# Designs tried in a protein design run: designed miniproteins, single chains. Part 57

Each design is a single chain, and the fold is of that chain. pLDDT is the mean over its residues in the fold that is shown.

## One batch from the design tools (miniprotein)

Design m2078
Fold by ESMFold2-Fast:
Structure m2078 (fold): chain A 96 residues (1-96)
Amino acid sequence: MEELARRAVELAGKAAAAMDKKYPRNKEVLELTTEITLEIMGVALAIRTNDEEALREEAERLARLAEEAARLAESLGDRETAELFREAARLAREAA
């Protein structure tokens, strides 16, 4: 569970950074990557405090946001970043 959550955070963070770099003036991208960054911090805090309930809740939220980000990336023609977000969502759901 913790290993899957850490991997999901790594991939979601990498994909979010890629979108911010490619679309620095896109408000929808900036709002969504900001939400993903906050959920990454939530997952990290749950791991650090050994809070299994919080880890499940934050991982589930990260999975939903990553799926939304994958759809946004696809709509922008960025299949590579969309695949990273889909893998992050899969790992986050597995961790929950």
Scores: mean pLDDT 86

Design m2079
Fold by ESMFold2-Fast:
Structure m2079 (fold): chain A 100 residues (1-100)
Amino acid sequence: QVLARATIKAKEAARMVVTLTATGPAGLTVTAEAQGNVSVGSDDSVATASVLADLGPGEKVATGTVTSSGGSVTSVTVEVKPALPSDPEAELEVEIETVS
């Protein structure tokens, strides 16, 4: 069962590392996806997944989903960093939906 979804867009063209972290009382799985690349992290209390994404205003998005083995999600956080130290930071639009 999907407990949370995240959608990340950039206002400008930017190459970013998108990291999703979920916390909760029971076994968590976080899936991060961008441009056909998928990363999955699992943990009982804090699960993290990261993908490299070329984001932009033209419907280039990274998405994340969070599931649990029967628990609830306490929090979902999204961290987006430039892929390289020389890459510019971008203004981001982040939408997180929680489903009970």
Scores: mean pLDDT 76

Design m2080
Fold by ESMFold2-Fast:
Structure m2080 (fold): chain A 73 residues (1-73)
Amino acid sequence: SVEELVEKLEEAIEKNDWTSALKLARELLEKATLENIDEVIKRLEELKKKNPEASELLDGIIKELKEKKKKLE
């Protein structure tokens, strides 16, 4: 599920497992739907606040999610 992907991404970032974080971010982008995309973006923004070292990765995926939302609307 998308929720499980966000939780796994948080764990990977906390462990500095950037290989897993990149893979999980890609899967999250692919699986996010119009129904959950706003909640996903909010959770990633919160994750960025807690893990500033992940800001570049998280800003990238947040931008792609916002672009995906615009195309789905």
Scores: mean pLDDT 83

Design m2081
Fold by ESMFold2-Fast:
Structure m2081 (fold): chain A 82 residues (1-82)
Amino acid sequence: DYEEELEKKALEILKPVYELGINDPSAQEILRELLRESAEIVKEALEKLKKAKSEEEKKKVIEEAVKKIKELAEEAKKKILE
């Protein structure tokens, strides 16, 4: 299930950043923005998965979404730690 695979990978990326910021009052807006933007990426990727016709296309959709979420998580982590 490609939808479950995408959601699982997104959670694995986001969980450490969420745990880093959860008890930091200054991180709350950063975490809200991270979760909002990540949710949009997942939503767009799920729509692309519905239209994908090959296993290679589906794999590429997941890889692109995961890359974007990793980039967002890295930026959020920098903001929380600095």
Scores: mean pLDDT 84

Design m2082
Fold by ESMFold2-Fast:
Structure m2082 (fold): chain A 89 residues (1-89)
Amino acid sequence: MSAEELAEEAIKLAREGLELGMEALKVAPPELVPEAVGAVLRAIGAEIEGEIAKRTGNLKLAQRALKSAREALEYAREVLRRAREAAAA
């Protein structure tokens, strides 16, 4: 993959993480609000890293952005799962 392709994948995954983090924030009980906010902020950070990587064409930064985006998406999925379980109780 080129730096641009890696960066675009990172941006896509980060946006998916943001959508899930925002959903978690909507359904989170008060105790899980900090984790839901954390999921949103991680996704925003990963998207910014991806955008910078795309603009600069920096392959190392694009690889780092993709890793950050994957981690942000996984975290958002976990927080949303926990928030939904807590809301159902």
Scores: mean pLDDT 87

Design m2083
Fold by ESMFold2-Fast:
Structure m2083 (fold): chain A 77 residues (1-77)
Amino acid sequence: MAERAEAEGRELERRLEAGEISEEEAERRAARLQAEWWLARGHSAEEIVAFAEEAAAIGDERNARLARALAEAAREL
């Protein structure tokens, strides 16, 4: 459910602000939650990877980094 992914996202933000995790770790965990959310809605891992690769090609360096994290998470599922 999207609401559960949002709640887990908020928990990651809280832990990041508390210094319990690094920004890189929070980014990786958020990417995995995003991939799981897309899979739960009927998207395939291949579709998620393709979307992430397109986002990396047209975005700035930040978007490219986030897109690569999403593609990696989707390939692991």
Scores: mean pLDDT 73

Design m2084
Fold by ESMFold2-Fast:
Structure m2084 (fold): chain A 55 residues (1-55)
Amino acid sequence: IASAAEIAALFDRLSARIDELSPEQRAQVAALMQRAFERGRITRAELAELLRLLD
């Protein structure tokens, strides 16, 4: 489970980059982020995958 600081950093990066992603990629990344955020937890594996998608 990632720390709140790591999640915040990921969200900032995602927010900055999501506008530059294709509509399809943006929808997928947003769905993953929303699900993890609403659960109140995100695994380090999920965080790594999200960062990979953001490049």
Scores: mean pLDDT 68

Design m2085
Fold by ESMFold2-Fast:
Structure m2085 (fold): chain A 69 residues (1-69)
Amino acid sequence: MEELLKELEEAGKRLVEAAKAGDLEAIRQAGREMNEAYERLVEAGHEEEARKIVEEAEKQALKAYLDSQ
């Protein structure tokens, strides 16, 4: 369980870094990894924690992406 949360957090960090770089392929890849980890956490019953991590990562990535454009 903790490992899945860590995986989601790491995928979120990769998404933010990809967004800062303006690398669309890396953004898509990190987004897929984040979604995969999110689904596993939801299936394991950790929906609340997973949603918070996704929301924070998406917010940071959006800001970083807009700043890069």
Scores: mean pLDDT 81

Design m2086
Fold by ESMFold2-Fast:
Structure m2086 (fold): chain A 61 residues (1-61)
Amino acid sequence: LLEEAEGLRRLAEQVDAATRELAEALTSREEAERILEEGRRIVEGLLREADELERRARELS
């Protein structure tokens, strides 16, 4: 649970970084903003899942 939560947080960091790099590479500002918005939603979902796993790990102690 804690190990999985840590993995999700690392994945969220990677998604955020990759999304920003992709947005910087795009010539269309509209498309770049769409990519940033989608990446933010994915990151938020991953972080929420990590928080849930951490809470469950504490309940199992």
Scores: mean pLDDT 80

Design m2087
Fold by ESMFold2-Fast:
Structure m2087 (fold): chain A 81 residues (1-81)
Amino acid sequence: MAKELEERARELQEEAERLYKEAQETGDKELLKKAFELAKEAARLGAEAKALSLSEEEREELEKRLEETLERDEKLFEEML
């Protein structure tokens, strides 16, 4: 169900933000990496929730946009290291 996927995405995003804050306070690169991975998982679950209401063509377009967003976020992550 879309709302359950959205709720899980929100929970993962909140955990990612918590770990990111801790990484900033401690300088721990492993926590920073973990926060980034959780944020990516949250983005994928959010996209999956949207995909449940979409056609196959719309799902392919959503997946392409998700990949573009994740590539941008990865570039930003590299700039933070």
Scores: mean pLDDT 77

Design m2088
Fold by ESMFold2-Fast:
Structure m2088 (fold): chain A 90 residues (1-90)
Amino acid sequence: SELDEAIEILEERLREAERAGDRREAARLLAALAGLYLQQGEYERAAELARRALALDPESVLALLVLAEAYEKLGKLEEAEEYRKKAEAL
């Protein structure tokens, strides 16, 4: 459960960044957390966190790729292709 431990650490860091008003750090932590939830098989949570990261940083390649893979795993193939192409265009 090294993955669970990593998630807990990043969630704490995210709370700290949000309290500090550090939007840049919050965007990075949200994208990283989305990736970890994706690895854990929590596809809906991964997609939600990736969308939150994109709201703060629309050019986050990591968030776009995580969202694409999460949608692919959820069977939303058209949406997955759209976000993957968007990441490739950056």
Scores: mean pLDDT 89

Design m2089
Fold by ESMFold2-Fast:
Structure m2089 (fold): chain A 66 residues (1-66)
Amino acid sequence: SSELEELERRAVRLHVEGLLSPEEAAEIGKLLQQAKEAEEKGDFETARKYLEEARRLLDRIEASRA
């Protein structure tokens, strides 16, 4: 999905800029992987939940480091 791609790009940008800890990168990666797997299985409600959790975490990190 375009939302998954957007969140993946945001995570990569923060990682390249040195703004993600290894723990934060792992947590975001897990959430995005679970969202992708849910989409592939047709479970769009579960995918939406994981994308929302990843977005909230990214928003929190960006707000602290903007």
Scores: mean pLDDT 84

Design m2090
Fold by ESMFold2-Fast:
Structure m2090 (fold): chain A 69 residues (1-69)
Amino acid sequence: SRLLELARRLLEEAERALAEGRYEEAAKFSDHAGVLATIAGEEEGETEEASRLLERAQALGKEAMKHIA
């Protein structure tokens, strides 16, 4: 899935942003990845992989928000 591939790349960007202290960007990349994973799960039927990426995106977003808030 192109959507899942893009979601994985955005999660890699989010992890890099977190490591570099760019928490706002990390939160944004995580949110975007979660949206794409949700669409892929609903429209393409890639439910297991989509669920894993969505869970990862939610975890990274929460971690980034701890540093912003």
Scores: mean pLDDT 83

Design m2091
Fold by ESMFold2-Fast:
Structure m2091 (fold): chain A 92 residues (1-92)
Amino acid sequence: MEKKIKEELEEAKKALEEGDYKKAADELTEAGKLYYELGKYEEAVKLYEEAIKLDPENAEAWANLSLALAKLGKTEEALEYADKAVLILVEK
């Protein structure tokens, strides 16, 4: 799993160097999901936050950030970011 995380992070860096912020955000979101599967919720949160900074309309990053924050007991923040994910999806 760590090798796959490294591959996603390398793809994210390459996308950033090419100015493809949406692709970079997607790759960071996938890396965050892998950390979440490992139970590394703090690391997952950092990657989702970085993805959102690159692409604030990435609903998957907002939704996964919410889930990771809920695992860390940050329920109020989790609910706020879940609402944000829903708003992005309905504002198409």
Scores: mean pLDDT 84

Design m2092
Fold by ESMFold2-Fast:
Structure m2092 (fold): chain A 82 residues (1-82)
Amino acid sequence: DPLLPSDEQILADLQGTLDKAVAAKGREASIYTVAAAILASVVKNFGSPEAVERARQLFRDAAARSKDPEVAEFLGRIADIL
């Protein structure tokens, strides 16, 4: 589908969004966390099984790196349901 980005593009966008979620605080952290969850839904519905596994790992790594426990819990939960 020419309207859908490649797995590589989606995963790159997801990594960037997760990095911003981990680095940000307060409302900005919540916004990037929600944006990452939307990208996870795109990967789950349109990505390859390999892209889904890579996305799951990106969320787990981001959760482990997060210093905000609410952000860490939310990102970990998304990894578990991917």
Scores: mean pLDDT 83

Design m2093
Fold by ESMFold2-Fast:
Structure m2093 (fold): chain A 72 residues (1-72)
Amino acid sequence: SAEEEAKKKLEEALKKAEEVAIKHLKTEEALKKLEEIRKELEKALELAEGGIKEKLQERIELLDKILEEAKK
């Protein structure tokens, strides 16, 4: 289902973002990877229904804050 697919993408993206954050990589490659994850989450949000949509929005917001800090 769309909700299951969105949840899988959310969990995978969270793991990837955490790995990048742990390594404190401020390289162009790391930033591009985080931006790619953000785009995948946004696509998942378009497919999401019900409660998963709220969780997906929360994670996208968190990732946006991480990207803004990394650009400083």
Scores: mean pLDDT 71

Design m2094
Fold by ESMFold2-Fast:
Structure m2094 (fold): chain A 64 residues (1-64)
Amino acid sequence: SEADEWFVKGLALEAEGDYEGAAAAYQRSIELDPSNKATWAKLAEVYEKLGNLELAEEYRKKAE
């Protein structure tokens, strides 16, 4: 699906250390499929890397 394509793009950007790019890709993925808990978990991890701990915790709860 298009959501899966954005998720894979996010993984590639994260592997490159582009956490802002990864966040944008994961956000696009979750907009298309908000039920994908794996994407919410990745979004939480990325915001933790960006130093936004409050938003990371909010997204982590969405991953449950």
Scores: mean pLDDT 86

Design m2095
Fold by ESMFold2-Fast:
Structure m2095 (fold): chain A 66 residues (1-66)
Amino acid sequence: MKLSEEAKEYLKKAVEALEKGDVETAAKYFGKAVYEATGDEKLAARYAAQAKANPEEALKELKEAV
């Protein structure tokens, strides 16, 4: 996935939220990052749901991406 500076900014905010244990806020920012990168609202919602289901795995992946 090609990431713009705005998408990377949203990913950083998602990482910060996950580190604070705020899974809802992290999912919101992860969804915004996917939407910024793809323009697909349904795909963004799916990825946000996956981050909520596996927040620890999402945190590791996001830290490697930013």
Scores: mean pLDDT 75

Design m2096
Fold by ESMFold2-Fast:
Structure m2096 (fold): chain A 71 residues (1-71)
Amino acid sequence: SLSAEAQEALAAGNYKEAAEIAAAKAKLYEMIAEIEASLPETPENRRALEIARELAAANRAAAAEAAAKAA
């Protein structure tokens, strides 16, 4: 999900700011996924990796949508 800040920016029509926040969150989750992928393969680590990848993808999609509206 988008953060409260990103949702507030979208509601206010600040699409550029919303895109930047979503992109930053996507980058954070991408970094978390890289760390999780480097850990020993356990069911818990696999689940954490899947969640991090899903959140990264969702925030990338949100960033792209907000950026399109800002253009």
Scores: mean pLDDT 82

Design m2097
Fold by ESMFold2-Fast:
Structure m2097 (fold): chain A 66 residues (1-66)
Amino acid sequence: MKFLVTTSLDPEKQIALVLSLLGIPGVTVTPLDETTYLVSTTLSAEQAEALKAYLESIPGVTVTEL
C-alpha cells in the first residue's frame, strides 16, 4: 500500500516523523519535496490501515491513499 503524506510541521517534527516511519519494518519513505513524502509499505492491509489512521491523527499531517 502507498500513501502520499503532506505535512505542515516544523523541520524538527518532520525529521522525528520520518525517523519514526523508517523504524517500522516493511515501510519505506521517499521524499518528494520539503513537506511531501511517499510512504510505501509491505505491511498487511490491516497494519497499513492502522498506520494511515495513526498518521491522520497527527496535527498538521494530511494523508492521501494511492
Scores: mean pLDDT 81

Design m2098
Fold by ESMFold2-Fast:
Structure m2098 (fold): chain A 62 residues (1-62)
Amino acid sequence: ERSREVARLIGLVLRGIGAMLDGNYEEAIKDFEEALALAQRLGDERMVSRIEKLLNEAKEKL
């Protein structure tokens, strides 16, 4: 269901941000990659763009 998928997307993004704050960049990359795939499946172009920027930042820190 779309509502469940949106909730999961938000949860993954927040978990990834938490991992970034904790210095766990490998974990953040994993969370953001899963979030990106979900956002793409949902067709949310704005969220895709935001998550791509977060992924690039996490990869730069690694």
Scores: mean pLDDT 84

Design m2099
Fold by ESMFold2-Fast:
Structure m2099 (fold): chain A 60 residues (1-60)
Amino acid sequence: GFEELVEELKKNPPSEETLKVLREIGSALRQLGDSVDEWLAAKRQGKEAELKKPEFVPLE
């Protein structure tokens, strides 16, 4: 599960360069979370058909 990945990172702490990449991934996931929250709110009101597309651009 997810905790196994955390344990791997603790045993082999990433380099500064790897940490920069992980920070960018974290930022992208946060944007996705915001979009999901907005979508869930619209679905809760039964207005998902009126929901605008989420503002999410994956960083590569």
Scores: mean pLDDT 66

Design m2100
Fold by ESMFold2-Fast:
Structure m2100 (fold): chain A 97 residues (1-97)
Amino acid sequence: MIPSGEERMERFIEAVLKMANAIANKVKPSPEEEKEILANLTSFFLIMDDLYKENPEEAEKVLQEVKDRVIELDPSNKEIVESFFKDFLAALKERAK
């Protein structure tokens, strides 16, 4: 019933790529695309929130692998992507307190 972690990870990667392009003012997302981006970012965050509480080392490893894949797909947005993942990890750490 829950989408596979791999499917949610792929949707998250697409969402991060679209978000980074929007922040860089390369593309303006439609209202529907913006809603989809936020939904996919939120869905993955909730999975990572659960994983971080159970195994923070594994969660950090997964985030590092996902970040590296996003940067490999579009290195032009590296700074935006690195800032996003830094804030994402900080939010996970704060929620685990």
Scores: mean pLDDT 81

Design m2101
Fold by ESMFold2-Fast:
Structure m2101 (fold): chain A 96 residues (1-96)
Amino acid sequence: SEEERLAALIREYLLGQRRLFAAEVAGASDEELRALVDELLARLRAIAPELAALLDEIAALPLEAALEALGELMQELIERHPEVARAVREELVAEL
């Protein structure tokens, strides 16, 4: 369903943000952070092929601009689907 696909997209994004934060705290290089961003973008593209063109544009940006643009895109989707975002957050917290 569309709701299940949105949940998968938000889940992958939040897990990707967790990995990026953990890597940054551990002192990862810009190259290592870029690799994690590229992996996240590829996973999001696989879940939501309709976003492929927009995600490819983000992938072409420098690291900081890519992180900002991806954050803005995902924040818009989360704000439009707050109940789906809440359900995903509750699921991820339960897995801790």
Scores: mean pLDDT 86

Design m2102
Fold by ESMFold2-Fast:
Structure m2102 (fold): chain A 94 residues (1-94)
Amino acid sequence: GELAEKAKKLGEEGLKSKDGKEAGRLGIEAGTLAAKAAESGSASAEEVKEAGELALKAGLKGVKLAKTLEEINLGIAGALAGIGAIFQAELKAK
């Protein structure tokens, strides 16, 4: 579905970012959209898992690039959103 593709693109953009705040923010958006794609049933478990894994990686990159506690918190939030999407995909695995 369109939401899963958009989530994947946002996660990939987060991984390309050289700024911790942007990587974390993109990770949060990617993970959130991946979870919504799973809830709508319009995406396969594989598509949601791929988007969630990218969101997790973007969030972790945000933590690694972080220069402030706020940026660390954004990166952690992105990573957790990605993990949530991955688990939701595994629960719905077909």
Scores: mean pLDDT 85

Design m2103
Fold by ESMFold2-Fast:
Order: C-alpha cells, then sequence, then structure tokens
Structure m2103 (fold): chain A 118 residues (1-118)
C-alpha cells in the first residue's frame, strides 16, 4: 500500500517560517514528481508548488513565489515545502501529492493544517 506520512504543521507567527514534509512508502519515490496543494476555509484547493520527478521543473503559484521552496530527498523518500515570511493568508490545510505522467496526481496525504497568527 502507498502511505504518505505528513508533518510540520501547527501555529506560527506572521513573518516566521515553517517547513512541511511528507515521507512516502510503498512506491518508487524517484519515479514521481511532487506537488503541494493548499485549501483555505471556504476556498477551492490551489496548487502552490511543484517539482518534477527528475527535478528539472520547479514551479510556484504567484501567492507564494519568492517565499516558498519545494525540495525532494530521494534517500529519505521525503518532499519538503519551506515557507518564509508567513502571512495570515497562508493559513490553510496543505496536502502533498505524488505526480506522474501516467497516473496524474495518484496519491495524496491526509493534509497538514497550518495557522498563521498576527
Amino acid sequence: AVVLTESGGGTFPEGGSATLSVTVSGVDFSKYGFAWFRQAPGQPPVAVAYISADGSTVAYDPAVAGRATISRDLAKKTSYLHLRNLRPEDTAVYTGRLASEEEGFAYSGAGVPLTVVA
């Protein structure tokens, strides 16, 4: 079975930083790209960061561009989303998803809540 184990959520001050992580088991992690989505209360899910399986393509939503870094550690089978200069609008549930050309966004974590307070 494919399992995504999430960490790094919680409550953080405005202007601070947070690192969210997802560790993956049950698949060859090196074959998958990784995307981070977020869903704010009453809003649809939005893709905020993406990295391709080979690491050659990295993309960020304008809402987090310049403040976010997505990375993959193949040895640890873990993807990270590092957010800097946190804003109240970063308050959302963040979900990691494995991506492939064959399966699309095939596997998702349960979601990590992040709250930013002024």
Scores: mean pLDDT 85

Design m2104
Fold by ESMFold2-Fast:
Structure m2104 (fold): chain A 62 residues (1-62)
Amino acid sequence: DKEKEELEEELEKLLRPEMSKLSLDQQNEFTKEILELLEDYEKLSKEEVLEKAKEIYEKIKK
């Protein structure tokens, strides 16, 4: 699914530097939450997916 792959690539580019600041456990939790978010990608706009991904990151970072 190219649309899903494209969203994953965009998320990785945006969040890659921030991910390096997280512990392994936090990185695993973030990845799990992002995969769950991407299951609903057809119901969400690309902008909404990116916004929700940033929100997930901020919650896990704390």
Scores: mean pLDDT 74

Design m2105
Fold by ESMFold2-Fast:
Parts: structure tokens; sequence; C-alpha cells
Structure m2105 (fold): chain A 75 residues (1-75)
């Protein structure tokens, strides 16, 4: 589905992009998608380790975006 393709693309950015702005925007987009569709929480469970690793990202904006996404995931 288009949603599954979008999630795959966002995960690719979080794992492989060297641009902190791209990683921050990907986390923001995941947060927005999850707020619009809370059932996505189950689909995001496999990428929890990736999101948690971003709490240690060199960019403070990426760390903040990861923390916000995790807060929404814990609801």
Amino acid sequence: SSLENQLEKLLEILTNSKDPLERKLALDQLTALLEENPSLKEKLEPILPVIKALLSDPSPEVRAAAARLLEVLEK
C-alpha cells in the first residue's frame, strides 16, 4: 500500500540519511501520521529500536523530534 511504501521510505531516511534536517523531518512526518491514525502504533513497533537510537543523535533537533514521537507512541 502507499502507506507501507511511505513508512519504508521514512525508515530508510532515519537509518541512512546523513542530513539531520532529513532525519528530523522524517520523525515529524511519522509523528503526524501516528496522530492522524493511532492504529499505526502497531506498525511502528518494529522500528522502536531505530527511534530510540535517535535519542542519541548528534543533532539536538533530531533528538527532540525522536522524543516527541516516542511520547505519542507511549499513549
Scores: mean pLDDT 84

Design m2106
Fold by ESMFold2-Fast:
Structure m2106 (fold): chain A 61 residues (1-61)
Amino acid sequence: SDLIRQASRAAAEGDFDSARRLADQTPEARPLVEEMIRAVREGDGEAFTRASRELQRLADS
């Protein structure tokens, strides 16, 4: 899904408002987008990588 890829990119870039707005259109990805936002805010690189990979798998489904 292109929307999931856009939400993941927005979260990675620190554009949390856009990430959440895009995730509202893909409810299945919302928990992972929120986890990615949290990881960015906390500087948790391992959680960031994990959430990003799971979002990529959902986008490719």
Scores: mean pLDDT 85

Design m2107
Fold by ESMFold2-Fast:
Structure m2107 (fold): chain A 59 residues (1-59)
Amino acid sequence: SEEIEKLKEEVLRLGEEAGVEAFAREVVDMADKLYEEGKEEEAKRLLESAKEFLRLLTG
C-alpha cells in the first residue's frame, strides 16, 4: 500500500529526528507483520499513533 509506505517513511524520519530510531524501526516491523497478516487497518493505526507520539517528542 502506498499509504502504508508513506506512513513508514514518516515514522522512520520522525524517529531519527527524536533520537529514537530503534523504536521507530520496531514500530515499522510490527506494522509490516500486521500488513502481511491482512490487518491493514491495524497497521495504519499503529503507524499513525507512532507518528503522533513522535511528533510530540520533537515539538
Scores: mean pLDDT 85

Design m2108
Fold by ESMFold2-Fast:
Structure m2108 (fold): chain A 55 residues (1-55)
Amino acid sequence: LPSEEEIKRYLESLSKEELEELIKEAEKVLKTAKDIPALVELAKTVIKIGKELLK
């Protein structure tokens, strides 16, 4: 899995629209892929950092 710093740097490189789209996809992953812990943790990190960047 990428580090939290790597995820944050990637998300900071996205446009606002791209970031909002990625957060929506991550929320969908949390709903559909609950049985895959690595994807759940990645999705949670993306949502957390992404929402902070949109403030």
Scores: mean pLDDT 78

Design m2109
Fold by ESMFold2-Fast:
Structure m2109 (fold): chain A 92 residues (1-92)
Amino acid sequence: MAERLREEGLRLAEEADRLAREAKAAYDAGDYETAARLAREAAELGRRAAELLAEAYRLEGREELAKLVREGGEKAAEAALKMAEEAEKKAA
């Protein structure tokens, strides 16, 4: 069970990172609508990835790592959402 949660969490984390890079590329190209959408998707997937990884670490008895991963995921999601808000302001 923990191994499956870790594998899925890592997969979602990789996808979130890819979307975040695509959001930045869209922002740099002046496509603020696409940048905002991709940044929001990155935040959602990153948060889900952190939750799955935190649960995997908790099941392995690594509660301190579970807490750090969950907190890191929340901060990363907040940063991505702020990028989305900035992109939306420039699109208007």
Scores: mean pLDDT 86

Design m2110
Fold by ESMFold2-Fast:
Structure m2110 (fold): chain A 82 residues (1-82)
Amino acid sequence: MLSPEEKKREAELKYAIELLRAMGEVEAEELKRVQELKAEMDPNSEEFKEKVKEIREEAEREHKERVKELEEELKKKLKEIE
């Protein structure tokens, strides 16, 4: 049986790995969308700038939501270990 300290360390490590994965996924999707947009329209247009801004705002929102979910899961696991 793992000690409470070991369980806490495992929960924190799992959280860190999942956080990095989630961040990487959001960044990869944002980059993909921007690159697709560059193929479809003039990168110097105002319309392009507006759409890039929307993509980035969506990515920031998704990032915040995923971080919040993972933090809540970690908090719950830590409370169960204590």
Scores: mean pLDDT 82

Design m2111
Fold by ESMFold2-Fast:
Structure m2111 (fold): chain A 107 residues (1-107)
Amino acid sequence: MEEEIKKLEEEIKKDPNNVTALIRLGEAYLKRGEYDKAIEYFEKAIKVAEKNKDRLSELGTAYILLGEAYLKKGEYDKAIEWFKRALEIDPNNSYAKKLLEEAEKKK
């Protein structure tokens, strides 16, 4: 885990617009329970991905993970907004649907 974070930080130093590395670093912090850091990296990934139509899949993934981070923080209304945005990109994403249902039940 620490080795993965270090490698991802080095990749981002070489290319700050590396959406895949930004998403993976956010996921690493999410797994550690560092939700605010996870949110920061997912927001950076979204800002980069939204400028390129060829990155819609990464954008959808970042929306789901940002929603999951808010869900884990207990910010259910924000989580719901991001899961709905993810489902606008991929309406068949079963994981996003499951997380949306969980967030809606908890608010």
Scores: mean pLDDT 85

Design m2112
Fold by ESMFold2-Fast:
Order: structure tokens, then sequence, then C-alpha cells
Structure m2112 (fold): chain A 94 residues (1-94)
């Protein structure tokens, strides 16, 4: 079932993020997002982790984009707020 597959992809993506394999983490998170409707509860969490992986890759503009999308869905997500602040500061320093 697609939602079960999306959850597995998200868990695997988090595993790659912990291993600092940011390219695989990003791929798995993007695949998970493609299987879920935008209003699914997991979407904000996947977007937050995708933004984190992009921040680690120094892709600051994409990290900002996905952190803002995560905050639009979950305004009180402190991790997404932290990622957004870090990405904006890093981009401004370039």
Amino acid sequence: FEFSKATELFIDGRGYLMQEDYEKAIKYFEEALSLLPKDHPLVAEILTNLAKALLKREDYEKAIKYAEEALALDPNNEEAKAILAQAKAALAAK
C-alpha cells in the first residue's frame, strides 16, 4: 500500500541521514513525498528532514524552501524553525 511504502521510505531516509549519506536521504524523502497527499500528517516531518539533509549539503536555497513548506503545515515545528534560521544565515554569509 502506498502510504505504508512512504513510511518505509521515510524511515530509510532518516537512516541515511544519520549515516551522513545526504544524497540517499534526499532521494528517499523525495520518493516518500511523491506517494503522499499534501495534507498527510507525515508530510511536514518529511519536509523538515529533507530541509535538514539539504542544509548539510549546503544547498541553502532548497533548505529554506522546504523548511518554509514544513512550517506552513506545522508552524510550531522547532526543528524546521532552526533549519530555516541556519540556512538563511548561511546564505546571507555567501
Scores: mean pLDDT 86

Design m2113
Fold by ESMFold2-Fast:
Structure m2113 (fold): chain A 71 residues (1-71)
Amino acid sequence: KKEEYIKKLVELYEKLAPGLSEDARKQVEDRIKKLVENMSEEEIEQYIKDAEKAVEFRKTLPEKVAELRAA
């Protein structure tokens, strides 16, 4: 279900950019909804897996990226 995919992607983005405001979270959710709307289920599943790998990879470089996101 699309809502389930959207929820997973939002959670992954929260891990990439912790401390998002409610407004920023809404913007991310809206972008994900639009992206998912134009994708097949298989494409969405691949995107989620890629995002999971990106979260793991970005944990290795958090210092200045986290500061930029907090600005």
Scores: mean pLDDT 70

